# Designed miniproteins, single chains, continued (5), part 34

Each design is a single chain, and the fold is of that chain. pLDDT is the mean over its residues in the fold that is shown.

## One batch from the design tools (miniprotein)

Design m17231
Fold by ESMFold2-Fast:
Structure m17231 (fold): chain A 59 residues (1-59)
Amino acid sequence: MEERDVEYARRAIEAARAHPTPEQAIKVLETAIKSFEKMGMDKAVELVREELERLRAEA
């Protein structure tokens, strides 16, 4: 069950990292969180939120 969530979170993080600015990366991650919440992917939401907070702390 969690394996699928981890894979989806990983892909969302990779997509965010493809953006040249932290602001664009943050927006991609915020959108991913909303999508995962609607899909009930709690572990994916957790992992993406961790990356989002890391980026905000470093920006």
Scores: mean pLDDT 79

Design m17232
Fold by ESMFold2-Fast:
Structure m17232 (fold): chain A 69 residues (1-69)
Amino acid sequence: MLSMAAAIGRAIALAYNLLAAGASREEAKRAVAELLKREAGVSDEEAERLAEAAVALAETMLELDASVK
């Protein structure tokens, strides 16, 4: 399995890409939670909490990226 840091990095990247492609926040959160369960072996509850954080960060990054361009 990936290290927790690597799995979280991939989760944030996945959330960013899904949101940028027009996916809903809930769709992005579910996909990220599933990735975290597969890659980091976390529980469903922990994956959901981490997915919420990853999606929130991805939203912030997407806003920042738009302002920098």
Scores: mean pLDDT 79

Design m17233
Fold by ESMFold2-Fast:
Order: structure tokens, then C-alpha cells, then sequence
Structure m17233 (fold): chain A 55 residues (1-55)
């Protein structure tokens, strides 16, 4: 239905915004080592790619 499609789109947009927020937090977290930061950012990139394939 149209209402279900709109709800799905809103959820995908919310998830994308959350990924962007976490990316900013990771980039600005001075307590993380460069290796840990790189690994965390790579994980978010994979999540974003999977989300893009669903939307």
C-alpha cells in the first residue's frame, strides 16, 4: 500500500541519518585509536551499502 511504502521510506531515511550521526561521533572521538576508528568507519560504510541496496 501507499501508506506502507511511505512508512518504509521514512524508516530508511531515519536509518541513514543515524549512520551519518554515528560517523560524526566516531570521527570526533579522540579516545579511539586510528585502527579502531578506521575499522568502525568501515563497518558503517558496509551498513550504508546494504541500506542503499534495500532502498
Amino acid sequence: SASEAARQQALLEEQRAQIDKFRELIKNDTSLSEKVRANALEGLEVSEQLLARRG
Scores: mean pLDDT 81

Design m17234
Fold by ESMFold2-Fast:
Structure m17234 (fold): chain A 62 residues (1-62)
Amino acid sequence: MKLSPRQRLALEALARHAVEHSDPSTPLEELARRVRDALGLPEEALPLVLEIIRRVREGKPL
């Protein structure tokens, strides 16, 4: 799935915020769904959102 530069930036920012302010035991899939819903992204964006949240939680660059 291709996001606009603005959508990508918003996704990365919200993903970082969600990881920083969530319980570490929260499933990645649950965080990904919350971030996707908050941004109004379609369901097919879920794998991309999940990947970004996973990288943030692992301390990896985006």
Scores: mean pLDDT 79

Design m17235
Fold by ESMFold2-Fast:
Formats: sequence, C-alpha cells, structure tokens
Structure m17235 (fold): chain A 97 residues (1-97)
Amino acid sequence: NAIEYLKIAKKYIEQAIENLKNGDVDGAIRNLQFAKEALEIALKLTKDERAKKLIEEAISLVEQAITNLKNGDVESALKLLEEAIKKVEEAIKILEE
C-alpha cells in the first residue's frame, strides 16, 4: 500500500522540520533518511505515472535538503522540505482517487 508509506514519509519530514526549528540538525537528517526510505518503498509500490513523478520529486527534494543541512544551510533545507510535503500530499490525493 503506497499511500501508507507516503503517510509515514510525511510524518518523518514533519518531525525533521520540528527538529530543525529546535536546532537538532542530526535528528533532522536521521528522520529525513527514514522519510527517503519510506518514499522509495512507496515509489516501488506505485503504478500511477503522475503519482510516481511526484514521489520522485519528493525524494529529490529530501536528498537536496540533507545536502543543505550537511552544509549548514537550514533555511534552504526548510524550504525544500515544505515543498517535499506538498509533493507527498499531491501523490496521496492522486492515489486516493
């Protein structure tokens, strides 16, 4: 069930954003790695091409956010993570139709 893994990924991205607001960069990176793993499982389970593209975009945004966090750019990482959540929510909406 791709939708359940997308919901798990969204939860981990939201936890990462909360970690960053509290100055916990290491905790954020760990939660983003869990989010990426859940997104990759969702991608494998997804047959809808529109949803696949959104999941692939979400994975790319999460990977870019991790890179920005490793470089100390928390502001850019937060923006990327907010966009990743939007992509995940759009993919869920498509798959629930």
Scores: mean pLDDT 92

Design m17236
Fold by ESMFold2-Fast:
Structure m17236 (fold): chain A 65 residues (1-65)
Amino acid sequence: EKEKEIEELEKRIRELQEELGYEYTEKTGTELPEGVEPKPPKKPIEEIEKELEELIKKLRELKAE
């Protein structure tokens, strides 16, 4: 069920990117990609970035197998 794990990780990564994008646009004034609605982050940006990094690393490892 590697594909199912990949899909779950990709979904979680997108959710975190949307939360990060909210803060990113607020701080930098940069526009989010089309179709991405900014969502207010539920935890500090540093925690979101750490979780995102861990999920991306895990996704990379699963895809490398």
Scores: mean pLDDT 66

Design m17237
Fold by ESMFold2-Fast:
Structure m17237 (fold): chain A 92 residues (1-92)
Amino acid sequence: MAALQAELDALVAQLKAKGYKVDVTVDGNTVKITITTKDVKSLTAIALVAIGLGLDGFEVEIKIEGDTVTITITAKSEEEALRAAIEVLKSA
């Protein structure tokens, strides 16, 4: 858990350093990720990874509004939710 949280925090910091607006909220086995960027290629990659997670059995909600993508992932455990969130952020 602590190692996954540290990896997530590092990825958020990396994206913010690139000029992205990134917010991640963890509530039990649900993670909400909001990413704002003008890079349409990055937004497309993020959305495709989130769709893939939904096909692999995660409960995934994707909302795209202009230059902002909001992804809500519900998993069977907090560890699985954090791993899914890390996979999404790595695609950015």
Scores: mean pLDDT 83

Design m17238
Fold by ESMFold2-Fast:
Structure m17238 (fold): chain A 109 residues (1-109)
Amino acid sequence: AVPAADASREELLAAMDAAIAELRAKGTPAARAAAEFLEGLRTQLELGRLSNAQAAAALRAFATLYAEGRYGAAVAAATRAAAGAADVDAAIAEAREQAEALDAALAAA
């Protein structure tokens, strides 16, 4: 589920497509928001506006928190990683700490 740091563009796009399909199948508001976020990342990668390294870091952050059922935190951490955060593990930890507030905000939307 987590792509390698040196993953190809094709591997990253395939991983995003699989995650989007799974999230769309769940159909919850949080899952739909997460799917829309990944669709945005996929488009940026496809248009060459996001590097493979940034996409891989974003997917690693997303997959880590998604596996924990923390969809809001997954989006937050992936956003920081896609923006070029130097410490992806710190971004994951910060997002995990904020998970309850992010999930509450998404549930209220």
Scores: mean pLDDT 76

Design m17239
Fold by ESMFold2-Fast:
Structure m17239 (fold): chain A 61 residues (1-61)
Amino acid sequence: GREEAVREIMRVAGLTREQAEGVVTLVEQLSREVAVAYAMKYAGLSRERAERAVELAERHL
């Protein structure tokens, strides 16, 4: 579920809880593309790392 997605993103991608919750919310409410852009811009992730964070959100939601 959502909490599992947040914890996995924090552990694998090294994001803060706030950043991980942002990624999960954007995946649920908007789109994968917006969530990737957010992770790159706000969390400073490369596209590859941002895409992995979004994939983790999608797998656990």
Scores: mean pLDDT 85

Design m17240
Fold by ESMFold2-Fast:
Structure m17240 (fold): chain A 75 residues (1-75)
Amino acid sequence: MVEKAVRAAEELAGKEVAERLRERAERLLAAGVDERTAVASAAAALAAEGLITPEQAVRIMVEAGVPEEEARAAV
């Protein structure tokens, strides 16, 4: 899931955003958060910080395998 999210982020917003998504998601995984929640939280946080749009965050989450309803609720 994380690898698909990172790839989608790189394609939509570039390598720097993809690296930030990976770092945040891996930190959440290390803290015991499940992979789906880690990806959704990382993408939503990047949108909240203004590094990506809410639409890009939803697209990244969906491409990674997060359900569309959950992805839309996260942003």
Scores: mean pLDDT 85

Design m17241
Fold by ESMFold2-Fast:
Structure m17241 (fold): chain A 76 residues (1-76)
Amino acid sequence: MEEALKFGLEMARLGEEGLRNPDRLADVEEEVIRKLRDFKKQTSDEDALLAHGVAMGLISRAGAELLAAREAAAEA
């Protein structure tokens, strides 16, 4: 449980870094998926799903923040 949460937070940080650098976004997303898949092999399916949900939730929030920043920057 604790490891799953910690891993999810780490994956979320990686995703946020990808959002900051658009050119690396696709590679970062693919890497996050790969790492989550590998983690699922080491942990129970339920814990893996929890980690995945946490990571996706945090990445989604970061994406919303990036969208808001873009809109503010494009303000004329």
Scores: mean pLDDT 70

Design m17242
Fold by ESMFold2-Fast:
Structure m17242 (fold): chain A 65 residues (1-65)
Amino acid sequence: MLSKEELERILENAEKALDYAEKTGDPVVARAILRDLEEVLKQSTDPEIKKRAEELIARAREILA
């Protein structure tokens, strides 16, 4: 499984990419972010990491709706 440091790095990168995707409405970037965040949820048992991933997933799904 991915380390906590790797999971946190994915969340940081996803947050930056999501800010861009929200401004542009880019569905390709939003789908890529969603895939990365779903992997974080699958690999993490840390409630704080899961909460952050769930919040970012909700934002990515809004772009794709």
Scores: mean pLDDT 81

Design m17243
Fold by ESMFold2-Fast:
Structure m17243 (fold): chain A 98 residues (1-98)
Amino acid sequence: EEAKKLLEEGEKYFEKGKYEEAIKKYKEALEIAEKKGDKKLEAEALANLGKVYMKQGKYEEAYEYFDKAIKLYEEIGDKRMFDIAVEVLKMAVDNVFK
């Protein structure tokens, strides 16, 4: 799927520290997932956006993206990814309120 390839490309940019390119790829994947109603890919794209914003120190944006991802993981019943996203969101909240 095109959206999965964009997530993989975004992850490669993220690993190289190219956060702006990673964000672009993750947002493109998000748009495709939303258009197709693929809630699992939508949640994955949102979680990856939260992750990259957290790495940039943009904790407010990270919080918003993880919050959206958590709601989707809850909706689709993905308990493992829900729990992981909640833990990461707690870390983002702790950094915003320092």
Scores: mean pLDDT 81

Design m17244
Fold by ESMFold2-Fast:
Structure m17244 (fold): chain A 80 residues (1-80)
Amino acid sequence: SAFDEEVEKKLKEIEEALEKKDYEKALQTLKELAELYEKHGDLEMAKLTYLTAAEIAESIGNKELAEEFRKKAEEIEKKI
């Protein structure tokens, strides 16, 4: 499906960005992937993707961004 193709494309972009230590690109693409899962109704995957983004943001010292991603994951959890 078009959805599966977009997901695969974003996952490859995230993998490449992490390989290059381009954390800004990786976090942006993770956010886009989480939003894509939300729009498709896959709330569990959207939540997991935001939590993954939070972990990466925390690992690079961006605690404020990590907290923002965790808050988004909490908002999605309330819908499940």
Scores: mean pLDDT 89

Design m17245
Fold by ESMFold2-Fast:
Structure m17245 (fold): chain A 85 residues (1-85)
Amino acid sequence: MKLTITVEAETEEKTKAAIARIVSYLKELGYFDEATLEGNKGVVTAKFISPEEAKKIAEKTREIAKEVGASKLEVVLEEDEEALP
């Protein structure tokens, strides 16, 4: 499974802060894949195999975005087609 997290804030500095915290959290879990920053919009991807873990990541990401003051947060869960048994 792949999780795509999109964060948008009123300033580029707030977006960087949110992305840095999200990336740090995902690295601690071992799920971090990639991060891209473009102006006040940041996108982070994570790879894992559990839908239950996706819920926990989404909740934690929402907490981080709220603490940093992000204006928009979008979390999309997608199946990883290359992870066939």
Scores: mean pLDDT 76

Design m17246
Fold by ESMFold2-Fast:
Structure m17246 (fold): chain A 79 residues (1-79)
Amino acid sequence: MEYLEKGKEALEKGDYEKAVQYFEKAISENPNNVEAYRLLAQAYLKLGDTEKAISALEKILELNPEDFTVRDLLLYLKS
């Protein structure tokens, strides 16, 4: 869980590239970590990388198909 917290801190400080690296490490330790994918998508959106954000959000729906908020956001970003 330490990488997730470090990623959140980097995200809050505006260090989006560092946040991505920490969230990727959190995912490598727990590939089912929905929170890490959610924060990774947020960091990519802050970097303007909409395509990578979409990929992270799609992974959330694979892990949690009932996440209607993520589904609705994906529909918006793909339109």
Scores: mean pLDDT 84

Design m17247
Fold by ESMFold2-Fast:
Structure m17247 (fold): chain A 92 residues (1-92)
Amino acid sequence: GILRLIGGVLALIGAHLDGTEIEVSVEGDSATIVLRGATETDFAAAEQLAEGLEAEGAKVTVEKRGDEVTIRVEGASDFALSLLEHLQKSLG
């Protein structure tokens, strides 16, 4: 739920500080998060975020292609969108 969602966002901010390239796009109630150069820890963080978003009612798709992770989010709550926008701003 909410704690897993917050934990996932914080973990991705940590991944960014450790050098993982992260892009976040938010449009309406949808979002796309892309990680490049992802480590096993980053994959776990992405899974935690996805599980948190799904627990709060969003439809989430996670695609893994080599060291790239794409998380697609549809029907996110205002709270979840606010956290994703905070993540986006924290990345630069």
Scores: mean pLDDT 83

Design m17248
Fold by ESMFold2-Fast:
Structure m17248 (fold): chain A 81 residues (1-81)
Amino acid sequence: DDLELAEAATPEELRRLDAEAQARAAAGDWAGAAEATREAARLLREMAERLRESHPELAELLRRAAEEAEEQARRLEALAA
């Protein structure tokens, strides 16, 4: 299962960054939430690039997740302005 393989390869940092983004957003720290979300997007892109040749379907899924995270970060930054 590519999903189980992704979960094994996913840095524990992604889970921590997601929790951090949620906690900061709940506290009204939109800038901090955006920062954590951007860092998650960066890690997702690095994972996608690393898996591009060996697991292309998974790499595509991770790249799309990174794009969604980048969009979410932009929305959070707009709230902070």
Scores: mean pLDDT 77

Design m17249
Fold by ESMFold2-Fast:
Structure m17249 (fold): chain A 117 residues (1-117)
Amino acid sequence: TVEAVARAEFTLAAASDTLTRRVTLRNAETGEALAEATVTADVTPTSARVTVTFDRPLDILGAQVVVGRPAADGSIEVLGTAAAPVITPTSVEATVPLYRPAQAGETLVVLVSLTLA
């Protein structure tokens, strides 16, 4: 099995915002590019609905989504996590509850972790 990660950063224009980023899905251990992904985050004060679509089919065994803030040391202050209940070969989708509202002007990180066959 392969652990793969994609990281998207969004700067919110408002406390509720919908943002899209194109990112590379990478092997978490080696950094090898595995696929291109489009990450869409629909952010509200109570949740972020994250949809990730891939440019190729993947054999996805599981997916987890983390929404947080970037910390100065390169870590992520976690605002919410969810296992993705919707997985297809080309997409994962999760609604991540947030323990506090995101603010206008705040930078959020969406980290998508996949377990691949």
Scores: mean pLDDT 85

Design m17250
Fold by ESMFold2-Fast:
Structure m17250 (fold): chain A 75 residues (1-75)
Amino acid sequence: AAAAEAAKRRAEREKSLDTVIQNGAKHVAEERKAREGLSDEEAAALENEVYTQGQAKRPEALAAIDDLDAELAAR
């Protein structure tokens, strides 16, 4: 059924989003460390903070991606 396929694709996007959030947190910490001269300790704290914020907003991010996919599919 189409609903089952949609649920499967959503689960795959959830897994991909977790990877993106992890990589994003690391990238933000590394970039700000280089740009602002943060200590290793400050960079690690920032990475953890960004990751935690990303995880908290994960359902909202998934909804936004679903909306964007629908818009792109209409073109």
Scores: mean pLDDT 75

Design m17251
Fold by ESMFold2-Fast:
Structure m17251 (fold): chain A 79 residues (1-79)
Amino acid sequence: ADRALEQLERAIEAAEKDGNPEATEAARKALEAVKKGDFDEGIRQAEEALRAAESAGKRDTAVQAAAALQAIREDKEAA
């Protein structure tokens, strides 16, 4: 779970820097879900963060959200 947590923290930082409150909120919810071991909710919220970033045209946030989503998926497969 450490890799997914690190990637989610980076996604939150990118979303805050880009001024994208929807992506920031979704990424924070994904981080909380992953901390609780709820990878399905983590994936759902990370997908929402990615969608919010894409809708706003925020490339850096979208890249970080996609990386976080992949890390959560990998951690779920390893569980």
Scores: mean pLDDT 83

Design m17252
Fold by ESMFold2-Fast:
Structure m17252 (fold): chain A 65 residues (1-65)
Amino acid sequence: EEEELEREAERLYQQAVADNKAAGITLDDKEKEAIRNAAYSVARARREGKVLETAFGGKFYKAPA
């Protein structure tokens, strides 16, 4: 379900933003967009039984080659 996927992506995004703020890291708009895109990709991969190795604890996901 798209709503379920979106909910999980938002949860991951919020967690990543909260972790960065707790670590004293200020995110600009591009960095927030990158984290949001990474969260959506991870949520989709989990739904399809795949695992993406992504760091959210103070780090950004960078689109892999």
Scores: mean pLDDT 66

Design m17253
Fold by ESMFold2-Fast:
Parts: sequence; structure tokens; C-alpha cells
Structure m17253 (fold): chain A 58 residues (1-58)
Amino acid sequence: KLSPREQAIREAVIGILKGGKYYLLKLAEDPSRSPEQKEKALEEVKRIEKEIKELEKE
């Protein structure tokens, strides 16, 4: 069970991670980017999603 302060910090971190994920998804949809850059962006999205799920695990 998290304190209100710990929950607020966790929610802020999750928000930052979701923002980063959004940026990487936009990068992956950019037609000017190489296929390799798009694949790397999607790999980072998967890493961020796993981190978000770990933080949401409680």
C-alpha cells in the first residue's frame, strides 16, 4: 500500500513515461525516418510500456 505522496510521485513518473512513449510513437510514424529508426523507436516504446506496467503492478 502506497502513501499519498508515494502514489503522487509514481503517477508523475508514469505520466513522464507516457509522454516519452507518445513522442516515440510519433517518431515511428514519421515517413522521413528510416525503417531502422522506426524499429528502434518501437523497441523503446515496448521498454517504456514494461516499465509503466511494473509501476502500475500495485
Scores: mean pLDDT 79

Design m17254
Fold by ESMFold2-Fast:
Structure m17254 (fold): chain A 65 residues (1-65)
Amino acid sequence: SVTEEVGAAIRFIGLAIEYGGASVRFEGDTITLYLDTDPETGARLEEAARREAERLGYKLEVVRL
């Protein structure tokens, strides 16, 4: 639903702001996480994003810049 999608977007935007060096896009049932940060921080962001996507029933794609 639109409400669930907006909620998911807000949570992922919060994650990107908290850790820095990340941005997110939503399309259909997929969340794309763009990482422009060190490998260790990127791995932590990917793990957190994957857990949140699984909770919300979204697919996660990760792009490293």
Scores: mean pLDDT 73

Design m17255
Fold by ESMFold2-Fast:
Structure m17255 (fold): chain A 56 residues (1-56)
Amino acid sequence: SSSREEILREIAEKLREIGEQVQLYLDARKEALSQGLSEEEAEKIGNEVGGLVPQK
């Protein structure tokens, strides 16, 4: 136990948070594509829902 253990825990937590965000992005994109939207529109919707590129 040391700074190394704390750093590893922080990295793991951040990776989990990013993973949840990416999963929302992927699910939103898949749903948009399934409804016949373009790849570009699906990408924008995925980014918005996943919070990767939030709108103003």
Scores: mean pLDDT 77

Design m17256
Fold by ESMFold2-Fast:
Structure m17256 (fold): chain A 93 residues (1-93)
Amino acid sequence: SMEADRELARLIARAALALAEGKREEAEELLRRAEELLRERYEAELGGAEVEELIEAMRKQVEALAQALKDAKAGKLSEEQKAKLDELLASIE
């Protein structure tokens, strides 16, 4: 459902922001909620192995987003990279 997709995107973005700010405990709590949502939504359809792959991919994307946010604050992102990050963050509205 679009509602569950929006909640997942919101949890991912919030986790990346928390991680970029050094709030590791908050980021882990948000990631746990995202993992539970992925399992609840997809495990019956895809199976446990595929869901674990999605969870691993999600965690890698959150780490990449957190690094991009840190780089943006330091002025290290290109204009193209900054525009892509802004588009991604806007998608969570």
Scores: mean pLDDT 77

Design m17257
Fold by ESMFold2-Fast:
Structure m17257 (fold): chain A 85 residues (1-85)
Amino acid sequence: MAEEIFEKAKRHVLGLAEKFGGEKVAELLRQEAETLARTPGVPPEVAELLRQAAELAAQGKTEEAAKLAARAIAKYVETQRRLEE
């Protein structure tokens, strides 16, 4: 469940980095972190992980950035699933 979401999210972020480059991915991750930080019910760790992933992507550490972003996305999706129960 969470592991499956993590793997899919990691592959998606890596694909975005290959298509748009690390700087563009960093920009997108920063924008997403800002949006989720303002969203009620989202754990603060989600936005923090996305900010850290954006910094790694800006440094060209795309694999590390993808893993961190995937962790944030997995936490967010699990939070949304619990709210829908």
Scores: mean pLDDT 78

Design m17258
Fold by ESMFold2-Fast:
Structure m17258 (fold): chain A 61 residues (1-61)
Amino acid sequence: SHLEEGKKAFAEGNYEEAAKLYEKALEENPSRSILLQLAFAYNKLGKTEEALKLLEEALAM
């Protein structure tokens, strides 16, 4: 699944690939957990504002 591939990419330090895979996973199955994973990947990429917006969305779920 895109979620499992994303987790593997994140664990390997490939945050760009992890973010892309988490975005696809979120499109297939929207969940708070996937939003949080994507926010963590964005934060690692220095996209702090985008990460914060996703975190706020996850908290509203």
Scores: mean pLDDT 85

Design m17259
Fold by ESMFold2-Fast:
Structure m17259 (fold): chain A 67 residues (1-67)
Amino acid sequence: SEEVQQAIEEAAREEAERYGVEVDPNAKSVGELVQSTLSSIREKRGQEAEDEASERITRAAVEAAGG
């Protein structure tokens, strides 16, 4: 749903801020925004940081979906 997509986008932006990486302003989809953000986190902070960010983004999606 659009609500789930908005929650994912917001979570990705929060993770970008948390790790001090820039959000890609030219991302064509929420999925592209998430992938570019996670890749930037991995490059700057390592794989474990990417895994933690991915988990938080997934949790936001589940919560928005009513779970």
Scores: mean pLDDT 84

Design m17260
Fold by ESMFold2-Fast:
Structure m17260 (fold): chain A 95 residues (1-95)
Amino acid sequence: APTVTVSAPAEVKAGEKLTITVTVSGADNDVYVKVVARAGDFTQVKSKTVPAGSTATFEFDISKLKAGDEVTVTAKAIDSNGNYAQDSVTVKVVA
């Protein structure tokens, strides 16, 4: 079964891009990773096929967000056998 871990900074400055890293392990094959960044009505979705035991970087444009907003980043991983893993992290938008 896959294991997925999301790594992100605790804070990101308003107007900058949010970069997160997803690590995938515990799978024997490539896994499909879908990452959702959400804050209120703001939603961005990115997806990528990630080899087992690898990391993938995702960059989100948060230019519509303001200082004081919180971004919840959720990564979901599904392998070719239908095994599923999920991890989430929260990033605070600062001035």
Scores: mean pLDDT 82

Design m17261
Fold by ESMFold2-Fast:
Structure m17261 (fold): chain A 99 residues (1-99)
Amino acid sequence: LTPEQRRAEAQRLADVAIELADKAVEAFKNGDYKTAVRYTIAADLAGIGALFLDPDNKEVWKKLAEAYRKIAEAAREAGFPQEDVDSLERLAKKYEELA
């Protein structure tokens, strides 16, 4: 892949991660926790793909931080264990700091 192609694909995967995070949030709100967890895992995989393709892209780091923050907030509102919420918040903060 050219550098331009890698950057474009990384941005696309980061956008997919945000979209999947939004679906996870919706599933948490609907009490469909199994679906929420599946979308959370899918968002994480898309994010890892984006970082693998363009690890120095601050925009990708910011988008991933946003995605994990949304999931953490939804999980907290759904009454998930505080330790799980804290883990998601820590991951979001880590990506924000790397941006």
Scores: mean pLDDT 81

Design m17262
Fold by ESMFold2-Fast:
Structure m17262 (fold): chain A 78 residues (1-78)
Amino acid sequence: DELERLREELRRLLAEALRVVRALEAQGRTEEAAALAAEVARLADEAREALAAGDLEGAREAIERLRALLAEARAALA
């Protein structure tokens, strides 16, 4: 069940990432939005590959990096 929990966490983080990217675009911060979107896509791909391989540790690391990235982006919006 850990794989399913990590997949659900990834889905939630990607939904949050979309909201943050749109918020940056709404503020006219287009370059920051594009850079964030690219980094999110990279980490999401790493997480998906790890999950597909059953690599729980790799998946956790990618998800943790994504969470940290979004926390920094959210701080930049406030």
Scores: mean pLDDT 87

Design m17263
Fold by ESMFold2-Fast:
Structure m17263 (fold): chain A 60 residues (1-60)
Amino acid sequence: SREEELELTKELFRLLAENTERMVELRIEGKKNGWSEEEIEKKIEEIVKEMKKEVEELLA
């Protein structure tokens, strides 16, 4: 139904927002701690992989 689609959309947006915040915070902390861009990108890739799994579970 349209209401079920709306609720799913809201949850998806929430999930995307929370993971975007995690990635931004990771970049800030990584730069503050002197991590290389490569180290930061590797940790971002881990977050993206987890987010993709959560999205797949949400859409199942």
Scores: mean pLDDT 84

Design m17264
Fold by ESMFold2-Fast:
Structure m17264 (fold): chain A 99 residues (1-99)
Amino acid sequence: SAEEEEKERRAMELLGEFIDLVQRALQAWRDGNEDEYRKLLEEAKKVAERFVEEMKELSPETQQRAIDILEALRDWARANGAPKELVELLDKTIEELKK
């Protein structure tokens, strides 16, 4: 339905925002900009909470697609030297979606 499509669009927009914040946080960490990293990490945590809430309203198939994307993002982050806190945020977000 149009309402279900709109909910999916909003959840996917939040996923995109979360991915961007995670990528920017890792770049700030790699650049040695700890203040920017901390700011982006806190913004990513807030977006992750809203993303999980919106995603829980959607089909199991859509939730699994989001989990697959986040697992790929987590693997990318680990491969690129992400700090423990950033990986833990990704792990927590994935586990909250599996509940």
Scores: mean pLDDT 90

Design m17265
Fold by ESMFold2-Fast:
Structure m17265 (fold): chain A 61 residues (1-61)
Amino acid sequence: GSEAASRLVAHTLLAIGYELEGNYEEAAKHYREASDVAEQMGDTELAERYRKKAEELEKKA
C-alpha cells in the first residue's frame, strides 16, 4: 500500500484510541492529521468528516 494509506490508518486508530481514553486533545490532533491525509488522497468527504470530528472533540478538551 501507499505511505498515505498507512498514515491514514495509523492516525485514525490513534484518534479512536485517545477518544476512548477521554484524551480529546490528542484524539482531535490525530483526526486532523487523518483529515489532511484523506484530502491528499482525494477523499474530500472523509477529510471533511474527520475535520468536523476534530472540531467537536476540541470543544470537549
Scores: mean pLDDT 87

Design m17266
Fold by ESMFold2-Fast:
Structure m17266 (fold): chain A 78 residues (1-78)
Amino acid sequence: MELQIEADTLIALALIYSYLLKKGVEKGDSPEVIEATKKKLDEILEQIRELSKQLPPEVAARFEKDIEDIKKDVEKAL
């Protein structure tokens, strides 16, 4: 339960960084700013993946789908 709540919190944070990355691209932020936001997002997604290894396979599969959905959304914006 606690690890699942932690992973859900990280998903929310990843969605915030995904939004900031897309907004930064739209408003023409510098490549350095875009790269820094992307790096932070990637670090958060990796933390979710590591936590999901400690969860039941069915729950881990849900988090992996959420990670893939976020990655695809970001790739469409870049």
Scores: mean pLDDT 81

Design m17267
Fold by ESMFold2-Fast:
Structure m17267 (fold): chain A 61 residues (1-61)
Amino acid sequence: MKLSKEELEREIEASLLIMQGQVALLAGDYDEALEYYLKAAEILGDKELAEEARREIEELK
């Protein structure tokens, strides 16, 4: 289970964006939180993460 340096860097970047999204959610900045999650999903190529983030954040508004 060895990640390449490039894969590890992408995972770290996505994780930082997810953390910033969570901080924005706690602050009630739902639109900003969505932007962070969408950026993380784009980096990871994870369409499900993008769709889930849209649904959950819209539910909180």
Scores: mean pLDDT 79

